# Ledger of designs, part 55: designed miniproteins, single chains

Each design is a single chain, and the fold is of that chain. pLDDT is the mean over its residues in the fold that is shown.

## One batch from the design tools (miniprotein)

Design m1893
Fold by ESMFold2-Fast:
Structure m1893 (fold): chain A 55 residues (1-55)
Amino acid sequence: TYTVDIRDIAAFVESLPSGTYRVLLVDPATGRVNEMEIEVDRERKLVYGISLAVH
């Protein structure tokens, strides 16, 4: 599981090889943590994110 600041999510996703990742997405403005599953497909240039839980 990765912990990522919401402001850095675009750069983080761009750095990832193809695969499925668990991410804790932190919003410093609200203090919220959103647990997400992100799927990256570099060949198709596709990125999917689903929210699993908000803490």
Scores: mean pLDDT 77

Design m1894
Fold by ESMFold2-Fast:
Structure m1894 (fold): chain A 87 residues (1-87)
Amino acid sequence: EQPELSPEKLEMALKVWNAVGERHNLFRVSVEDGKLVFERVADPPPELAMSDEQLLELERGGFDSFLSVEASEEEVEKQVEYFLSRK
């Protein structure tokens, strides 16, 4: 489960995650009940498609990096690439 974030951190996360999601055509990010929600983009290329497990891992594990270090767009993109490389 995603930890509760301050409005400022949510705004930064939305900006960074949406930039990465749009670049890779993988997902859209929105805020619901003070939490980030990831929605799959329809018909992504197979090599760019994320599984439900990968999305959950990104929300749980990947987000911790942003919370602890206020991850840059580059850091988030690198993390997304890492999850996409897993089999």
Scores: mean pLDDT 57

Design m1895
Fold by ESMFold2-Fast:
Structure m1895 (fold): chain A 66 residues (1-66)
Amino acid sequence: KKKEIEALLSMLEFAKDNPLIREALKKTDISDFFPDVSEESKKIFELVKNGELDKAIELAREYLKK
């Protein structure tokens, strides 16, 4: 699960500097494709879907501290 969140964090940080990836993440309801992802990842996906990329990155970092 921590590796899952680490991968998400890397992708989100890349998306912050890359508008094409940012748009792809908003259009992809990734939680529908991976139903057994952690609740932590679901919360991160919700922030991304709402355009709150900076908050999604911060939340991912907080989860990795635990």
Scores: mean pLDDT 72

Design m1896
Fold by ESMFold2-Fast:
Formats: sequence, C-alpha cells, structure tokens
Structure m1896 (fold): chain A 65 residues (1-65)
Amino acid sequence: GFKEQAKREVELAAEKLLKAGAPKEVVEEFRRKSLERIDAAKDVAEVMEALMEAGEEVKKILDSL
C-alpha cells in the first residue's frame, strides 16, 4: 500500500545517510520519527506531508556533514 511504499523510501534514505557518514544515533532517530509520522497519517495527504518532512530532515543531516 501507499504507507508501505513511504516506509521503504524512509528506509532507503536512512541507508544512504549511513553510507554518507551520518552518525548511527542521528539516523536511527530520523528513521524512528519518520516511520512514526507515516504510521500516524490518516490519509494520503498526511503520508505525503510525512515524506516531505523526512526529505527536509535528510537535507539538514547531509548539510551538517
């Protein structure tokens, strides 16, 4: 379903952050929060909002490296 696809995108982003040298604790916190936001989403629009927030967090983590 749509949530499963969104969760897969978060998992791939977490893997890329680890490969880029992001600290494990930072990546695990990002992963946990992003997956919780997706699980809490009530509809497709909220899943999209959760993915947009995840994308902004990825950018912030990468900009800090």
Scores: mean pLDDT 86

Design m1897
Fold by ESMFold2-Fast:
Structure m1897 (fold): chain A 53 residues (1-53)
Amino acid sequence: SRKELLIQLTIEMSRGFDNLDKMLRDPSSDSKKLLEEMMEHFRRARELYQQLQ
């Protein structure tokens, strides 16, 4: 349903921002891994957003 897609989109965006926050707060963390995970979450969010259009 549209509601389930919106919830999933919100979750993926939230997870992407969590990884972004970790990179910004601790630049000594595994930035490559965090960046890859962030990009994957934002990619999924974009796909969900396109399904809602």
Scores: mean pLDDT 83

Design m1898
Fold by ESMFold2-Fast:
Structure m1898 (fold): chain A 64 residues (1-64)
Amino acid sequence: MSEEEQKKLEEKEKEIEELERKAVLGVINHDGETAAENVRKVFEILGKPELGEKQAKKVLETYG
């Protein structure tokens, strides 16, 4: 299980980096909905979907 746990952490890290990059591109392109969606996905991976919803709403209010 330790090896599976390590793979899980590595996969989450890479996925978060990719989603963060896409969120930034959404902001730069004035696409607040895309930015918010990617932020929501990051927090889902972190196991905090409620916080992700809050942050996504904030991104939409700021850039949408």
Scores: mean pLDDT 76

Design m1899
Fold by ESMFold2-Fast:
Structure m1899 (fold): chain A 90 residues (1-90)
Amino acid sequence: SYEKMIEEIKELTKKLIEAIKNDDLKKAKEVAEKIVEIVSKINPEEAEVIKSLNEKAFKLYEEGKITKDELIESVKKITESIIELIKKKA
């Protein structure tokens, strides 16, 4: 069910944001990988794009080039794009 998949992505995104807020980057990356895995079952090409965007956002944060709030905002925008992609398939 695409509806169930959207709810799972929303729940994982909440956990991802919580991990970022708690400075648990290891957990944040693990949750981000789970989101990419779900997307790969629908659209493998889009999953590669999302993986690249996540890796870039985390790298910029770890290099001190963006703030924690900017990282969270990037994650939210990526999630919005994923949800819109899934809705178009439903």
Scores: mean pLDDT 86

Design m1900
Fold by ESMFold2-Fast:
Structure m1900 (fold): chain A 74 residues (1-74)
Amino acid sequence: SSILESFRRFLEDLAEQARSWSEARAESLFTGARTLADKEVEEANLSEEERKEIYELIDEARRRVLAELRRRAA
């Protein structure tokens, strides 16, 4: 799915930029990513498998970014 590939690229870009972010900024941006995903899922009438994969991609990227930022803050 082109939408799954777009979200994967988007989240990879987000994670790469995270090195210079505060935790608050990262959380705000991942909240935005979730909102964007909800809109795209609704508008594109995606399958349940595609919905699950998008949410898993967002969750994995968020966990990775926050773990790195928290490690750097310590």
Scores: mean pLDDT 76

Design m1901
Fold by ESMFold2-Fast:
Order: sequence, then structure tokens, then C-alpha cells
Structure m1901 (fold): chain A 93 residues (1-93)
Amino acid sequence: TVSPQQSQLLRQASDLARRASRYARQGDGDRAIRLLDRARDLATQAARLGLRDAGLVADGLDSARRYVRQGRYDQAAVLADFTSRSAQNLADS
């Protein structure tokens, strides 16, 4: 069972990850990384509140960030988009 606070953090993380995916597709690595970092912090906060699966969201965001750093923007965009949907699904659970 997801609390209202955990749900809100994950919805915010989902929105930021979706925006990061769009910037990664445009080759804007700097904006993508900033948004992924913010999304990861929110997912980490949800995990610290006891939601273990939010840790998997944070891991996905870290992997997307790593792809951006490697210039692998298409892979970063796909992973960020997938992680955005995972965060949204978890928020709605």
C-alpha cells in the first residue's frame, strides 16, 4: 500500500523522468541529467519512507543518467521513459 506522500513523490519523479526523456532525445544531456538527478532524489525519498519498489525506480534513473553521461541519448531516453511509467504505476498502486 502506497501512502499519499509516497504517491506524490513518485508522481513528481515520473513527470521529471518523462521530461528528461524528451531532453535526452533532443541531445540536451545537461538538462536531462539535472531532471534525472531531481527525479532520483524524489524516488529515494519515497524509498526512505518504506516503499522498497521506489528504490528500483531510483536505480532506473541512475542507469538513465549513466547513459546520458556516455552520450547514449536514445538508450537514456528509452530507460527514462520506462522508469517514468514504472514510477506512475507504483504511485497508482
Scores: mean pLDDT 90

Design m1902
Fold by ESMFold2-Fast:
Structure m1902 (fold): chain A 72 residues (1-72)
Amino acid sequence: YVVDRRALWANLDSLSPEEARVAGVLWHEFGSAAASRRAMVDAVMRRLGLSRRRATALLNRLEAKGVLVPAA
């Protein structure tokens, strides 16, 4: 998975504060580099103190908004 920077900026005003914080953490840790979903969940849990369930749900929402896309 990778963070789509253009989709992030285009959707920034439609993201909830929590979704925006998660996207910011992923961009800071990984940038445009591909990472596994597990690595991204673990980074969000570590940086924001979120549960695994909450982190996974927020990543799913970012994927639905096109901010987080599967790597080929």
Scores: mean pLDDT 79

Design m1903
Fold by ESMFold2-Fast:
Structure m1903 (fold): chain A 107 residues (1-107)
Amino acid sequence: EEKIRENAKELLKLIIEEINKLNSGEISFKEMLEKLLEKAKELGDEETVKLIEEAIKDPDIAGEKLRKIIARLSKYLEDEEIEEILKELKSPYTVEDFRKIVEEIES
């Protein structure tokens, strides 16, 4: 459980970092998914690996799969932990803004 929580925190941190880069135009959505896939494999998060692979295979549902990944990872973390990650990365976004960005990427 502790290892799962730590892995979830590390993956969510990477997702937030990569979404910030995507929003600034530094990376493509596909490049973001590929980076997340590599990290998920490194951490042994088999379920997240499957969701990312599905997203890469079918771009039409990629945003939906990313939202599902974020929702799943967020279940292991407190809102304060997510806020601290956003603060550490000097993200201009809040937890709510972050969730809205994911919706906009899918749309």
Scores: mean pLDDT 73

Design m1904
Fold by ESMFold2-Fast:
Structure m1904 (fold): chain A 57 residues (1-57)
Amino acid sequence: APSDAELARYAAQLAGLSVAELARLSREQQRNGGAAVGSLFGVDPEEGAARVLRALA
């Protein structure tokens, strides 16, 4: 299975964003009751956002 870091890079490339921008948007979407990245790699929005943020920590 891909690592969290690989998933973060892949999601950023699909969205046309830097990994840091993807992490910021993921945090904002979680806070606002949604997630920008969960559906991009087939996980629930909260898990997807958490994995991206964890990969960047």
Scores: mean pLDDT 57

Design m1905
Fold by ESMFold2-Fast:
Structure m1905 (fold): chain A 62 residues (1-62)
Amino acid sequence: MTPRQREFLELARREAAAGRADAPSEAFVERYSQPLVEAGVPREVAEAFVRAEFRRAAEELA
């Protein structure tokens, strides 16, 4: 894993542990999709990717 992927998973785990396991916050999605959008990924695709990774991290904690 890259350092940024590790940071993302750590933050996703913290948010899931705080009782947000079913959905990430809008601020979380915006924060982690922004670097992907800047790298040329369409915003809709970047946001879908961030939501999928959050869900995967949340399921690992369930």
Scores: mean pLDDT 72

Design m1906
Fold by ESMFold2-Fast:
Structure m1906 (fold): chain A 68 residues (1-68)
Amino acid sequence: MLSREEVYEEALKVARDEYAKAMAEGLTPEQARLRAFNAALKVLEEHGLSDTEKALLLQRIAEELRAS
């Protein structure tokens, strides 16, 4: 099983890749962040994290995406 930090890094990578793809498709930054956030959530759900762990990691990912 991947560690919590490894799952976070995977989710963040997926989020960044999805954000870049959405922006290339002509979506607004707001729409691109939403798509990236949903992609990250799917990764966290696939790894069976608790609701508390998902909330904490999603907050970190949302902050990273807003800093872009």
Scores: mean pLDDT 81

Design m1907
Fold by ESMFold2-Fast:
Structure m1907 (fold): chain A 82 residues (1-82)
Amino acid sequence: AIRAVVTGVEALPDGSYLVTLEFEDGAPSPFKVGDKVEIKSLKTGEITFGTVTAVSDTGLVVRTRGRFEVGERVEITKVKLG
């Protein structure tokens, strides 16, 4: 699992969110667009699922129905779907 900070949240018309996540140490990501991910809030322990929509060397953007706040620390894990 990789630790990241929420740096952006955009509400979408369908009730989902685009959440921008920046890796805490800037390490290269093993994630790719289309990956299903599990996002765990380090503040609350709540787990939400999402889909990666964009990837960079320093972070990613995930579409999810979970609600996060800018500055929140999270743990991201790739979901194994079979």
Scores: mean pLDDT 77

Design m1908
Fold by ESMFold2-Fast:
Structure m1908 (fold): chain A 113 residues (1-113)
Amino acid sequence: MEEVIKGLNEIINLVKEAIEKVKKATSPQDILKIVRELYEKIREIVDELFEKYGKENPLAREVAEKVLESIDKYATEIQKLYDEGKLTVEKAISYLNKLINDIQKIIEELKKA
């Protein structure tokens, strides 16, 4: 359990670092690149947590699924904004903050289990 929570806190830190990079982005293309690199790193952490803990801890599988659902949801919204020429720093940061909130909710649910 503690190692799963540790991995989730690592993901939150990666999202916070991505927010700081997005604030310095000079184009919608830069924002999209930062977000794609973030989602790739998150998937790697989730895959590692699932492979290491998922076999012996069913809750690790549920956590992996919830995190992947959140990143897919927000990745789809950011991609849509980009395709429509509406992707801004403010909108990207809004979705990244929603991702942090989703992961924090997962951590709180794990602490109550």
Scores: mean pLDDT 85

Design m1909
Fold by ESMFold2-Fast:
Structure m1909 (fold): chain A 73 residues (1-73)
Amino acid sequence: AAVEEAKEALQRAAEEGRTPLVIEQARYASDQSRRLGLLDVAREADRAADALEAGDYETAARHMVRVEELLRE
């Protein structure tokens, strides 16, 4: 499932020490989405970053999948 694939990717990034970069990218995406008026996307991206900061990869994966769904329409 998409959430399981996203969770595996996030866990792999953590093993490679790249979690801070992923958080920064999610925050950047949130800021850009907010500037474009995509408030739902911005909110989901911020929630993904918050979950990553807490070490909750499953919750982060769910929010990241929701960002993709919203951008796909």
Scores: mean pLDDT 86

Design m1910
Fold by ESMFold2-Fast:
Structure m1910 (fold): chain A 62 residues (1-62)
Amino acid sequence: SPAHAQAAADHQAALERTKELGEKYAKESDPETAKGIKGVTEKNVADLQARRDAHQAALAAA
């Protein structure tokens, strides 16, 4: 459906933005803070990827 296509695209964009910001902030931070930023970024990216993949699977089934 168009809604699943839009949701997949939105989650992909959010995933890419989350990676970009996480990398930028980690580079600007001390090593201990950077480790924390990496962990949070990895978790958020995994969550967004799972949601994107679910919407893509719904599109493929249509």
Scores: mean pLDDT 80

Design m1911
Fold by ESMFold2-Fast:
Structure m1911 (fold): chain A 99 residues (1-99)
Amino acid sequence: AEELLKKGKEAYEKGDVETAINYYFEAALSEDPEIAKEAIENLLKIGKDLVERGDPVGAFYIAQLLSQAARKAKDPEVRQLAIRGAAELFDLAVKEIEK
């Protein structure tokens, strides 16, 4: 599971955002709550970066992935973090489209 976080980070540093999102999403489904939380935080960071770049569609996609992670999360803190992250990205993406 930690290997997925490492691969996600390496992909993002190389500008391969799609590969980074895929690795972080898989890590977000980890039964280890610390790994899942770190993955969710990295997905949220990427989503916010996409909104800042004027890509609200990409941010909506990440919000959907966070919603899926929340539904599958057994740990309540992981679930709450994913729900809050999804809501935040959805709100930011809608505001960017409405500009």
Scores: mean pLDDT 86

Design m1912
Fold by ESMFold2-Fast:
Structure m1912 (fold): chain A 86 residues (1-86)
Amino acid sequence: ARREALEREMEELLAEIVELRERAAKGDVEASIELGGLLLRLASLFMTLLELPVPRAFGLAAELVERPTKEEQLRLWREAVEEAEA
């Protein structure tokens, strides 16, 4: 139940990141600030869902936010899940 809820939150955050990324690229300062907030939420989710140590969780969150497309973000997420399950 909790894992399913957190995975749903992750998918929602990925959708927000794509939208905010495009807005930030067009000079929307508010979108840039919101992306910073999403980094903290993603790092917290990675620590909870994948049991990653703090520096790895924040590093992964930063890499994910910098990915230009949802497909690339989902690829990075899948790679992180596979690494955590190995």
Scores: mean pLDDT 73

Design m1913
Fold by ESMFold2-Fast:
Structure m1913 (fold): chain A 77 residues (1-77)
Amino acid sequence: LDIPQEALQLAMTGHGYYMTGLRLYAQGDPRAADYFELAAEYYRKAAEILKENGDDETAEILEREAEYYRRKAEEAA
């Protein structure tokens, strides 16, 4: 099924922030926490759009990923 383009773009942007956070975390850079927080925020935005379009199952998956990134931000801070 077609994922709304906006939700897909937000999720891809969030994933990009997560990858940047991982690189910074491996280097001991304290900015890693900020990037994990951005990843969580963008995944939550994507999940909200999916819920508005009736795709509750995919939205729940993205919400769990967002919570995981939020916990990573807390660990990196």
Scores: mean pLDDT 84

Design m1914
Fold by ESMFold2-Fast:
Structure m1914 (fold): chain A 66 residues (1-66)
Amino acid sequence: DEELREEALRLAREDAERLAELFRKAGFEEVTIEVDEEKGFTVTAKKGDEVKVVRLSIEDYLALLK
């Protein structure tokens, strides 16, 4: 259903933006959000040698909305 995919993409985007803000507040200097409309969002946060990657799968959000 197109409406479910649109809502899942919106929720994933909001969560990605929230995570990016949390990483920036935690002192991560490089925070990037990568978007793939079919797969979801990837948030990458870097501080010195520390790298954190969080993947927000569109499939997980679709399952949540079912």
Scores: mean pLDDT 81

Design m1915
Fold by ESMFold2-Fast:
Structure m1915 (fold): chain A 60 residues (1-60)
Amino acid sequence: SIAELREELERILATSKHAAVRTGAADLLRHLATNTDPAEIARMVESLNRMLAEYGYPRL
């Protein structure tokens, strides 16, 4: 699950056209690497999914 999430975020960083989406993906990857609060990670996933939907990308 975490490994799959990391893979999806790396794909978003490599392929997304929108700087805001890439920034969100990079921030979430950093949090996954530093063992930040799980509730904050969940909130960031939800925020990124809303942004992905708004820009027409598939959700995580």
Scores: mean pLDDT 79

Design m1916
Fold by ESMFold2-Fast:
Order: sequence, then C-alpha cells, then structure tokens
Structure m1916 (fold): chain A 80 residues (1-80)
Amino acid sequence: MKKEEGEKLIKEGEELVKIAELGEELLLRMSLENTGPPPAEVQELFKKLGITPSPEALDVLEKIRKEGEEKIKKGKELLE
C-alpha cells in the first residue's frame, strides 16, 4: 500500500529536482552569456511554472527543488 505511494513520491520528487536544476542552469547560462531570448522550450517551461526568466526566478526554482527533495525524503520514509 504505502510502498507504491513512496515509489511514486520519489519519482515525482526526482522529476521536480531535474526540472528545477535544469531551469537554474539555463537561467545562470543566460545571465552569464546574454545571448538573446531563451530557447522556446525554456520559455514554455517558465510560462507553465509562472516564472519570468530572470535571476529572481532562481529563488522560485530553489523552492521547487526543495519541494522535490522533500517528496523524495517522504517517499523513502514510506519505503523504510
């Protein structure tokens, strides 16, 4: 019962961490390189999350990463 929920939470948390890390890396790269508009995929992601692509968005992405890490921890506790 809870084991399946734990596995699902871990997978969901891992996906959130991946999304946040990718977003953080892309924002940092854009800030450093200043090479024009972000790729359409990045723009779509930020629109979906309600985030403006800016250094300030790093705080929001950090919160998403922490949420993902928390889900992973809770999932592991359920599997323990």
Scores: mean pLDDT 71

Design m1917
Fold by ESMFold2-Fast:
Structure m1917 (fold): chain A 81 residues (1-81)
Amino acid sequence: SKEVLELLKEALKKAKQGDFDEAMKLVDEAIKKTKDPQLKLELEIAIAMGRITYAVTGGDKKEASKVLAKRLEEIIKKLES
C-alpha cells in the first residue's frame, strides 16, 4: 500500500512535468504491485484515458499528461483520506 502510494505520487509529479511516458510507466508499476482490485481498475481507467487523449490529440503528450495528472490526483486523495 505505502509503496503503491509512493509510485502514484511520483507518477503524478512526472505527469505534472509533462513526462507522459515516465508517468505511464510508474502507473503500470503501481498496477502490478497493488492487491486492491478497485484501485487496480481505477488506475487502468486512468491509463486508458491518458492513451485516448494522446490518440485523439494526434500525439499531444502534454495534454495526455494533464488528463492523467487529474485522475491520479483524485486517486491519491482517496488513498490519503
Scores: mean pLDDT 87

Design m1918
Fold by ESMFold2-Fast:
Structure m1918 (fold): chain A 90 residues (1-90)
Amino acid sequence: MTLEEKLEELKKLLEDFKEKAKKYKLSDEEVIEALKSLIDTVEEEFGSDEEVKELVKKWREIIEQMEKGELSAFEAIDKIIEEIKKLIEK
């Protein structure tokens, strides 16, 4: 599996998570916890890739903005998806 394929699967997982968060009205705390768990798993499996290290940094920054109330759950998920798209487009 290429890095691009790994990132596409991650994007798909986040899009599915966003739909479930919308349907089940997950709290910001539940979304933050899920996003932290997901990025920890990504870092464990793919953390040797340089692009993944940059994604992890940006993802953790987005979570911090959400924790400060600067981003809604859906805005945070959308920003993470856009960061993944930027990596796979090049």
Scores: mean pLDDT 79

Design m1919
Fold by ESMFold2-Fast:
Structure m1919 (fold): chain A 74 residues (1-74)
Amino acid sequence: MEELRENVESLRDAIEAARKQRENFEKLAKTYEELAKKDPSYRPLAEQYKKMSENFRKAEERLRQAADDAEAAI
């Protein structure tokens, strides 16, 4: 039981790490989207950071599901 709670805690920590990375890439994507409105050469960077934030969003969702499933098993 304690081990499962520790595993849930570790998953929650991983979720927070993924969220921080997602937020960082979302901010970068937004910054380069604004720059791309003035200069289209920034568009590829904006799209790249958008994809990176999307990848971390999916990772966050998978980690949340795993944590919820583990918590339900307790």
Scores: mean pLDDT 81

Design m1920
Fold by ESMFold2-Fast:
Structure m1920 (fold): chain A 80 residues (1-80)
Amino acid sequence: SLIEKARAALDAGNYEEAVKLAIEALKQNPTDPEAARLAARAFVKLGKPEAASYFAQALTSTDPEEAKKLIEKAEEVYKK
């Protein structure tokens, strides 16, 4: 699964790969707390705590549309 691949990438220190896989998993299930947590952890390791904060916020959302907007904000901050 994408979650398993993202976790393996994070454990291996491949933080960019972990972010990509976790975001792909979140696009399939925006309210998946495991995927959001993996993305947030990877962003912290990449030195992007501001992006990680949006994924942490997504962990409290049960609305897929709200979760998608938070993921978009994290991606926008990450590109800076």
Scores: mean pLDDT 75

Design m1921
Fold by ESMFold2-Fast:
Structure m1921 (fold): chain A 78 residues (1-78)
Amino acid sequence: SERDKLLEQLDNLAALLRSLADEAERAGDFATAARLRELYQRVVELKEKLEAGEISVEEAREEMREIMTELTRVQREM
């Protein structure tokens, strides 16, 4: 289903954000690591809301796009 595909995409995005945050911290870039961890928390909360049926798949997809846009901005500053 579209919901299952989006949940998988959110899991993959969460794993990526965690990995990037760990890399930033190892590089001594604690500010970037903190921003990436905030994005990770947003993904976790979004997944929880989608699983609970509190938001639609379309709303969750839009929120994921906003998180990905912010990730792109963070990566440009790395």
Scores: mean pLDDT 88

Design m1922
Fold by ESMFold2-Fast:
Structure m1922 (fold): chain A 79 residues (1-79)
Amino acid sequence: MKELSPEEKAIAEELARQFAALSPAERRKKASASTAARILYIAGDVEGALEIDKKYGTNEVEYPYSSIEIDILKELGKL
């Protein structure tokens, strides 16, 4: 279920602007770093995931799931 708040909207807008300012190559690197950090986190390597988060400005350890991902997992009976 989606949650709409002024704060969430402001954060999404800021992140969208930051992401749009990146070159396609930079956006791809950041997306790949996010994926790599998530893989390490799921595998139990929290320290490795934190290193990637620090280097590339991702936050997979601090925010491992979005609300949408959590809702999907709940709908599928996995959470």
Scores: mean pLDDT 65

Design m1923
Fold by ESMFold2-Fast:
Structure m1923 (fold): chain A 70 residues (1-70)
Amino acid sequence: SLAEELEKELAELRKAHPNDLALLAEKLLEAARRLLREVLRLPEAELEAALARLEAILADSVANTTPPAP
């Protein structure tokens, strides 16, 4: 499934670059763009909107990686 492919891709990238969250986010976006274009074949406008949202989520995640304190 798409989710399983993305999870596997992310796991491999994290394994290769464990201390570079920004690089991992960038590579994940690149992989997601290719996968969404090739597999889901979304209209270009919808594809760009989805990728913009994913980029924002990943950027926020990278910026706010600190777990909540009890």
Scores: mean pLDDT 67

Design m1924
Fold by ESMFold2-Fast:
Structure m1924 (fold): chain A 55 residues (1-55)
Amino acid sequence: SLDDVVEYALKLIEEGKIEIDENGNIIDKVTNSVLLKPDTEVQKEIIKKIKEKLA
């Protein structure tokens, strides 16, 4: 589910493995590669929910 994806992403952020950049991209902190962009409505919603839980 969407909520499971959000919770997993939050765990990876807490572990320092990924981050969200200023443009809303999910970045792999080890490789500096973009894992997810806010391109689709589903991707935007995932990033929005992650940001809300980090605030």
Scores: mean pLDDT 83

Design m1925
Fold by ESMFold2-Fast:
Structure m1925 (fold): chain A 90 residues (1-90)
Amino acid sequence: SLDEVRREREEQERERMKKEGEEVRKKIEQDIEKTGEPELTEEQIETARSIVTLLRRHGVEDNEILAVASEISKGNGDEGLPYAVYRLLK
């Protein structure tokens, strides 16, 4: 049925987002090891806090939240946002 196809696509998308978030986490940890912790603006920290708080309340897993932050970063060029989210998830 169309409902089964939709559910399967949603499941596949969630699984993809979890894998992307794991890759984002690994990249952040490698970047920290090479260059140290990036400097964060107060706006980046506040935005990250809002994203983490809202998504966690809706049952979104930590790796999916990292994937969302990475996607926002790609759209607006805010390279610090994924790190700010990563730091709050620890």
Scores: mean pLDDT 82

Design m1926
Fold by ESMFold2-Fast:
Structure m1926 (fold): chain A 68 residues (1-68)
Amino acid sequence: SAGQERVDEIVENNDVEAAKKIAEELAKRLLELAKSGSDPVFKDLTEEQIKERLEELIKKLEEKKAEL
């Protein structure tokens, strides 16, 4: 699972730059899934909403790093 491997990479490297790159790649994949209409979770989400959810993920990763 590509998603799990990318999350593991963020956790292992503990690198904000790597986290941003992975989040950007996930954003591209989620946008493609939303456009295809294949994923019911993302079918009704706008591109803006998908970006907001990914920005929240990045923010939480940064907060988690600060807490450690």
Scores: mean pLDDT 62

Design m1927
Fold by ESMFold2-Fast:
Structure m1927 (fold): chain A 79 residues (1-79)
Amino acid sequence: MIQYSKEEIETKLRAGYEAAKEIAPEKAEDIYKKAKELVETKGLDPGEAIVEAALELGLDEETAREIGRRIGELVEEEA
């Protein structure tokens, strides 16, 4: 069963896009598009999809982890 509602998915993907813009602005749009694809095709958690997209687009593990950390902050605080 899909664990997240449409609203939750959209909120987390938007938080991921904001986090990516702060940390890797030059790749933020590509990360967002790839993450949406991963959520739709593989059913990944939106936060995991953003991190996975960053890694697939050539960001290093430490940068991808920082994006994931920032997503958690933004989701909790309603960015």
Scores: mean pLDDT 77

Design m1928
Fold by ESMFold2-Fast:
Structure m1928 (fold): chain A 79 residues (1-79)
Amino acid sequence: SESEKLFEEAEEKLEEAEKQIESAIKEGNFEKVQEIVEELGIWMEEVLEKLKELGDMERVRELTERVQEIFKRAYEAIA
């Protein structure tokens, strides 16, 4: 389904973003961490809106929780 494809694409993008954030933290490049978080946030808002339109509220919730956890860890690392 369209919902399944969006979810799979979102999961791949979240995994990629986590790796990029971890790499930037190890390099001490905290500006890069902020850039990645901002870009990810904008992209995820669009994906979540599309999933809501498709009625897949469980996946909306799951992705929202994952994004919030990623952002929390990123900000804790640069605080």
Scores: mean pLDDT 83

Design m1929
Fold by ESMFold2-Fast:
Structure m1929 (fold): chain A 100 residues (1-100)
Amino acid sequence: SLDELYEKYKESILNTVRELAEKYNLSEEEKEKVLEIVEKTLEEIKRMILEGASWEELQKKVEEAKEEIYKVTGNEELAEAVGTLLLIFAHEMRQEVEKL
């Protein structure tokens, strides 16, 4: 169930990031790099939550991902939008793990 929920969140977030990449006219190279950063960060957040990471540690991980996206794209609005998606993901996954 948790793995199925994670895969659904991952698919939804990656699809939203693809739409944001199109909206902000990213190159294919920039889009691929952003998707790689997001996918890696989702996997890291999932592991951190399962290992009992604090909300502060999860927020720091999201800030690191935002900084990487900004370095790749130079687009602060895109980095903030993706960061918001990652924070929502972290909150929702953490709530689900707490119910187990």
Scores: mean pLDDT 89

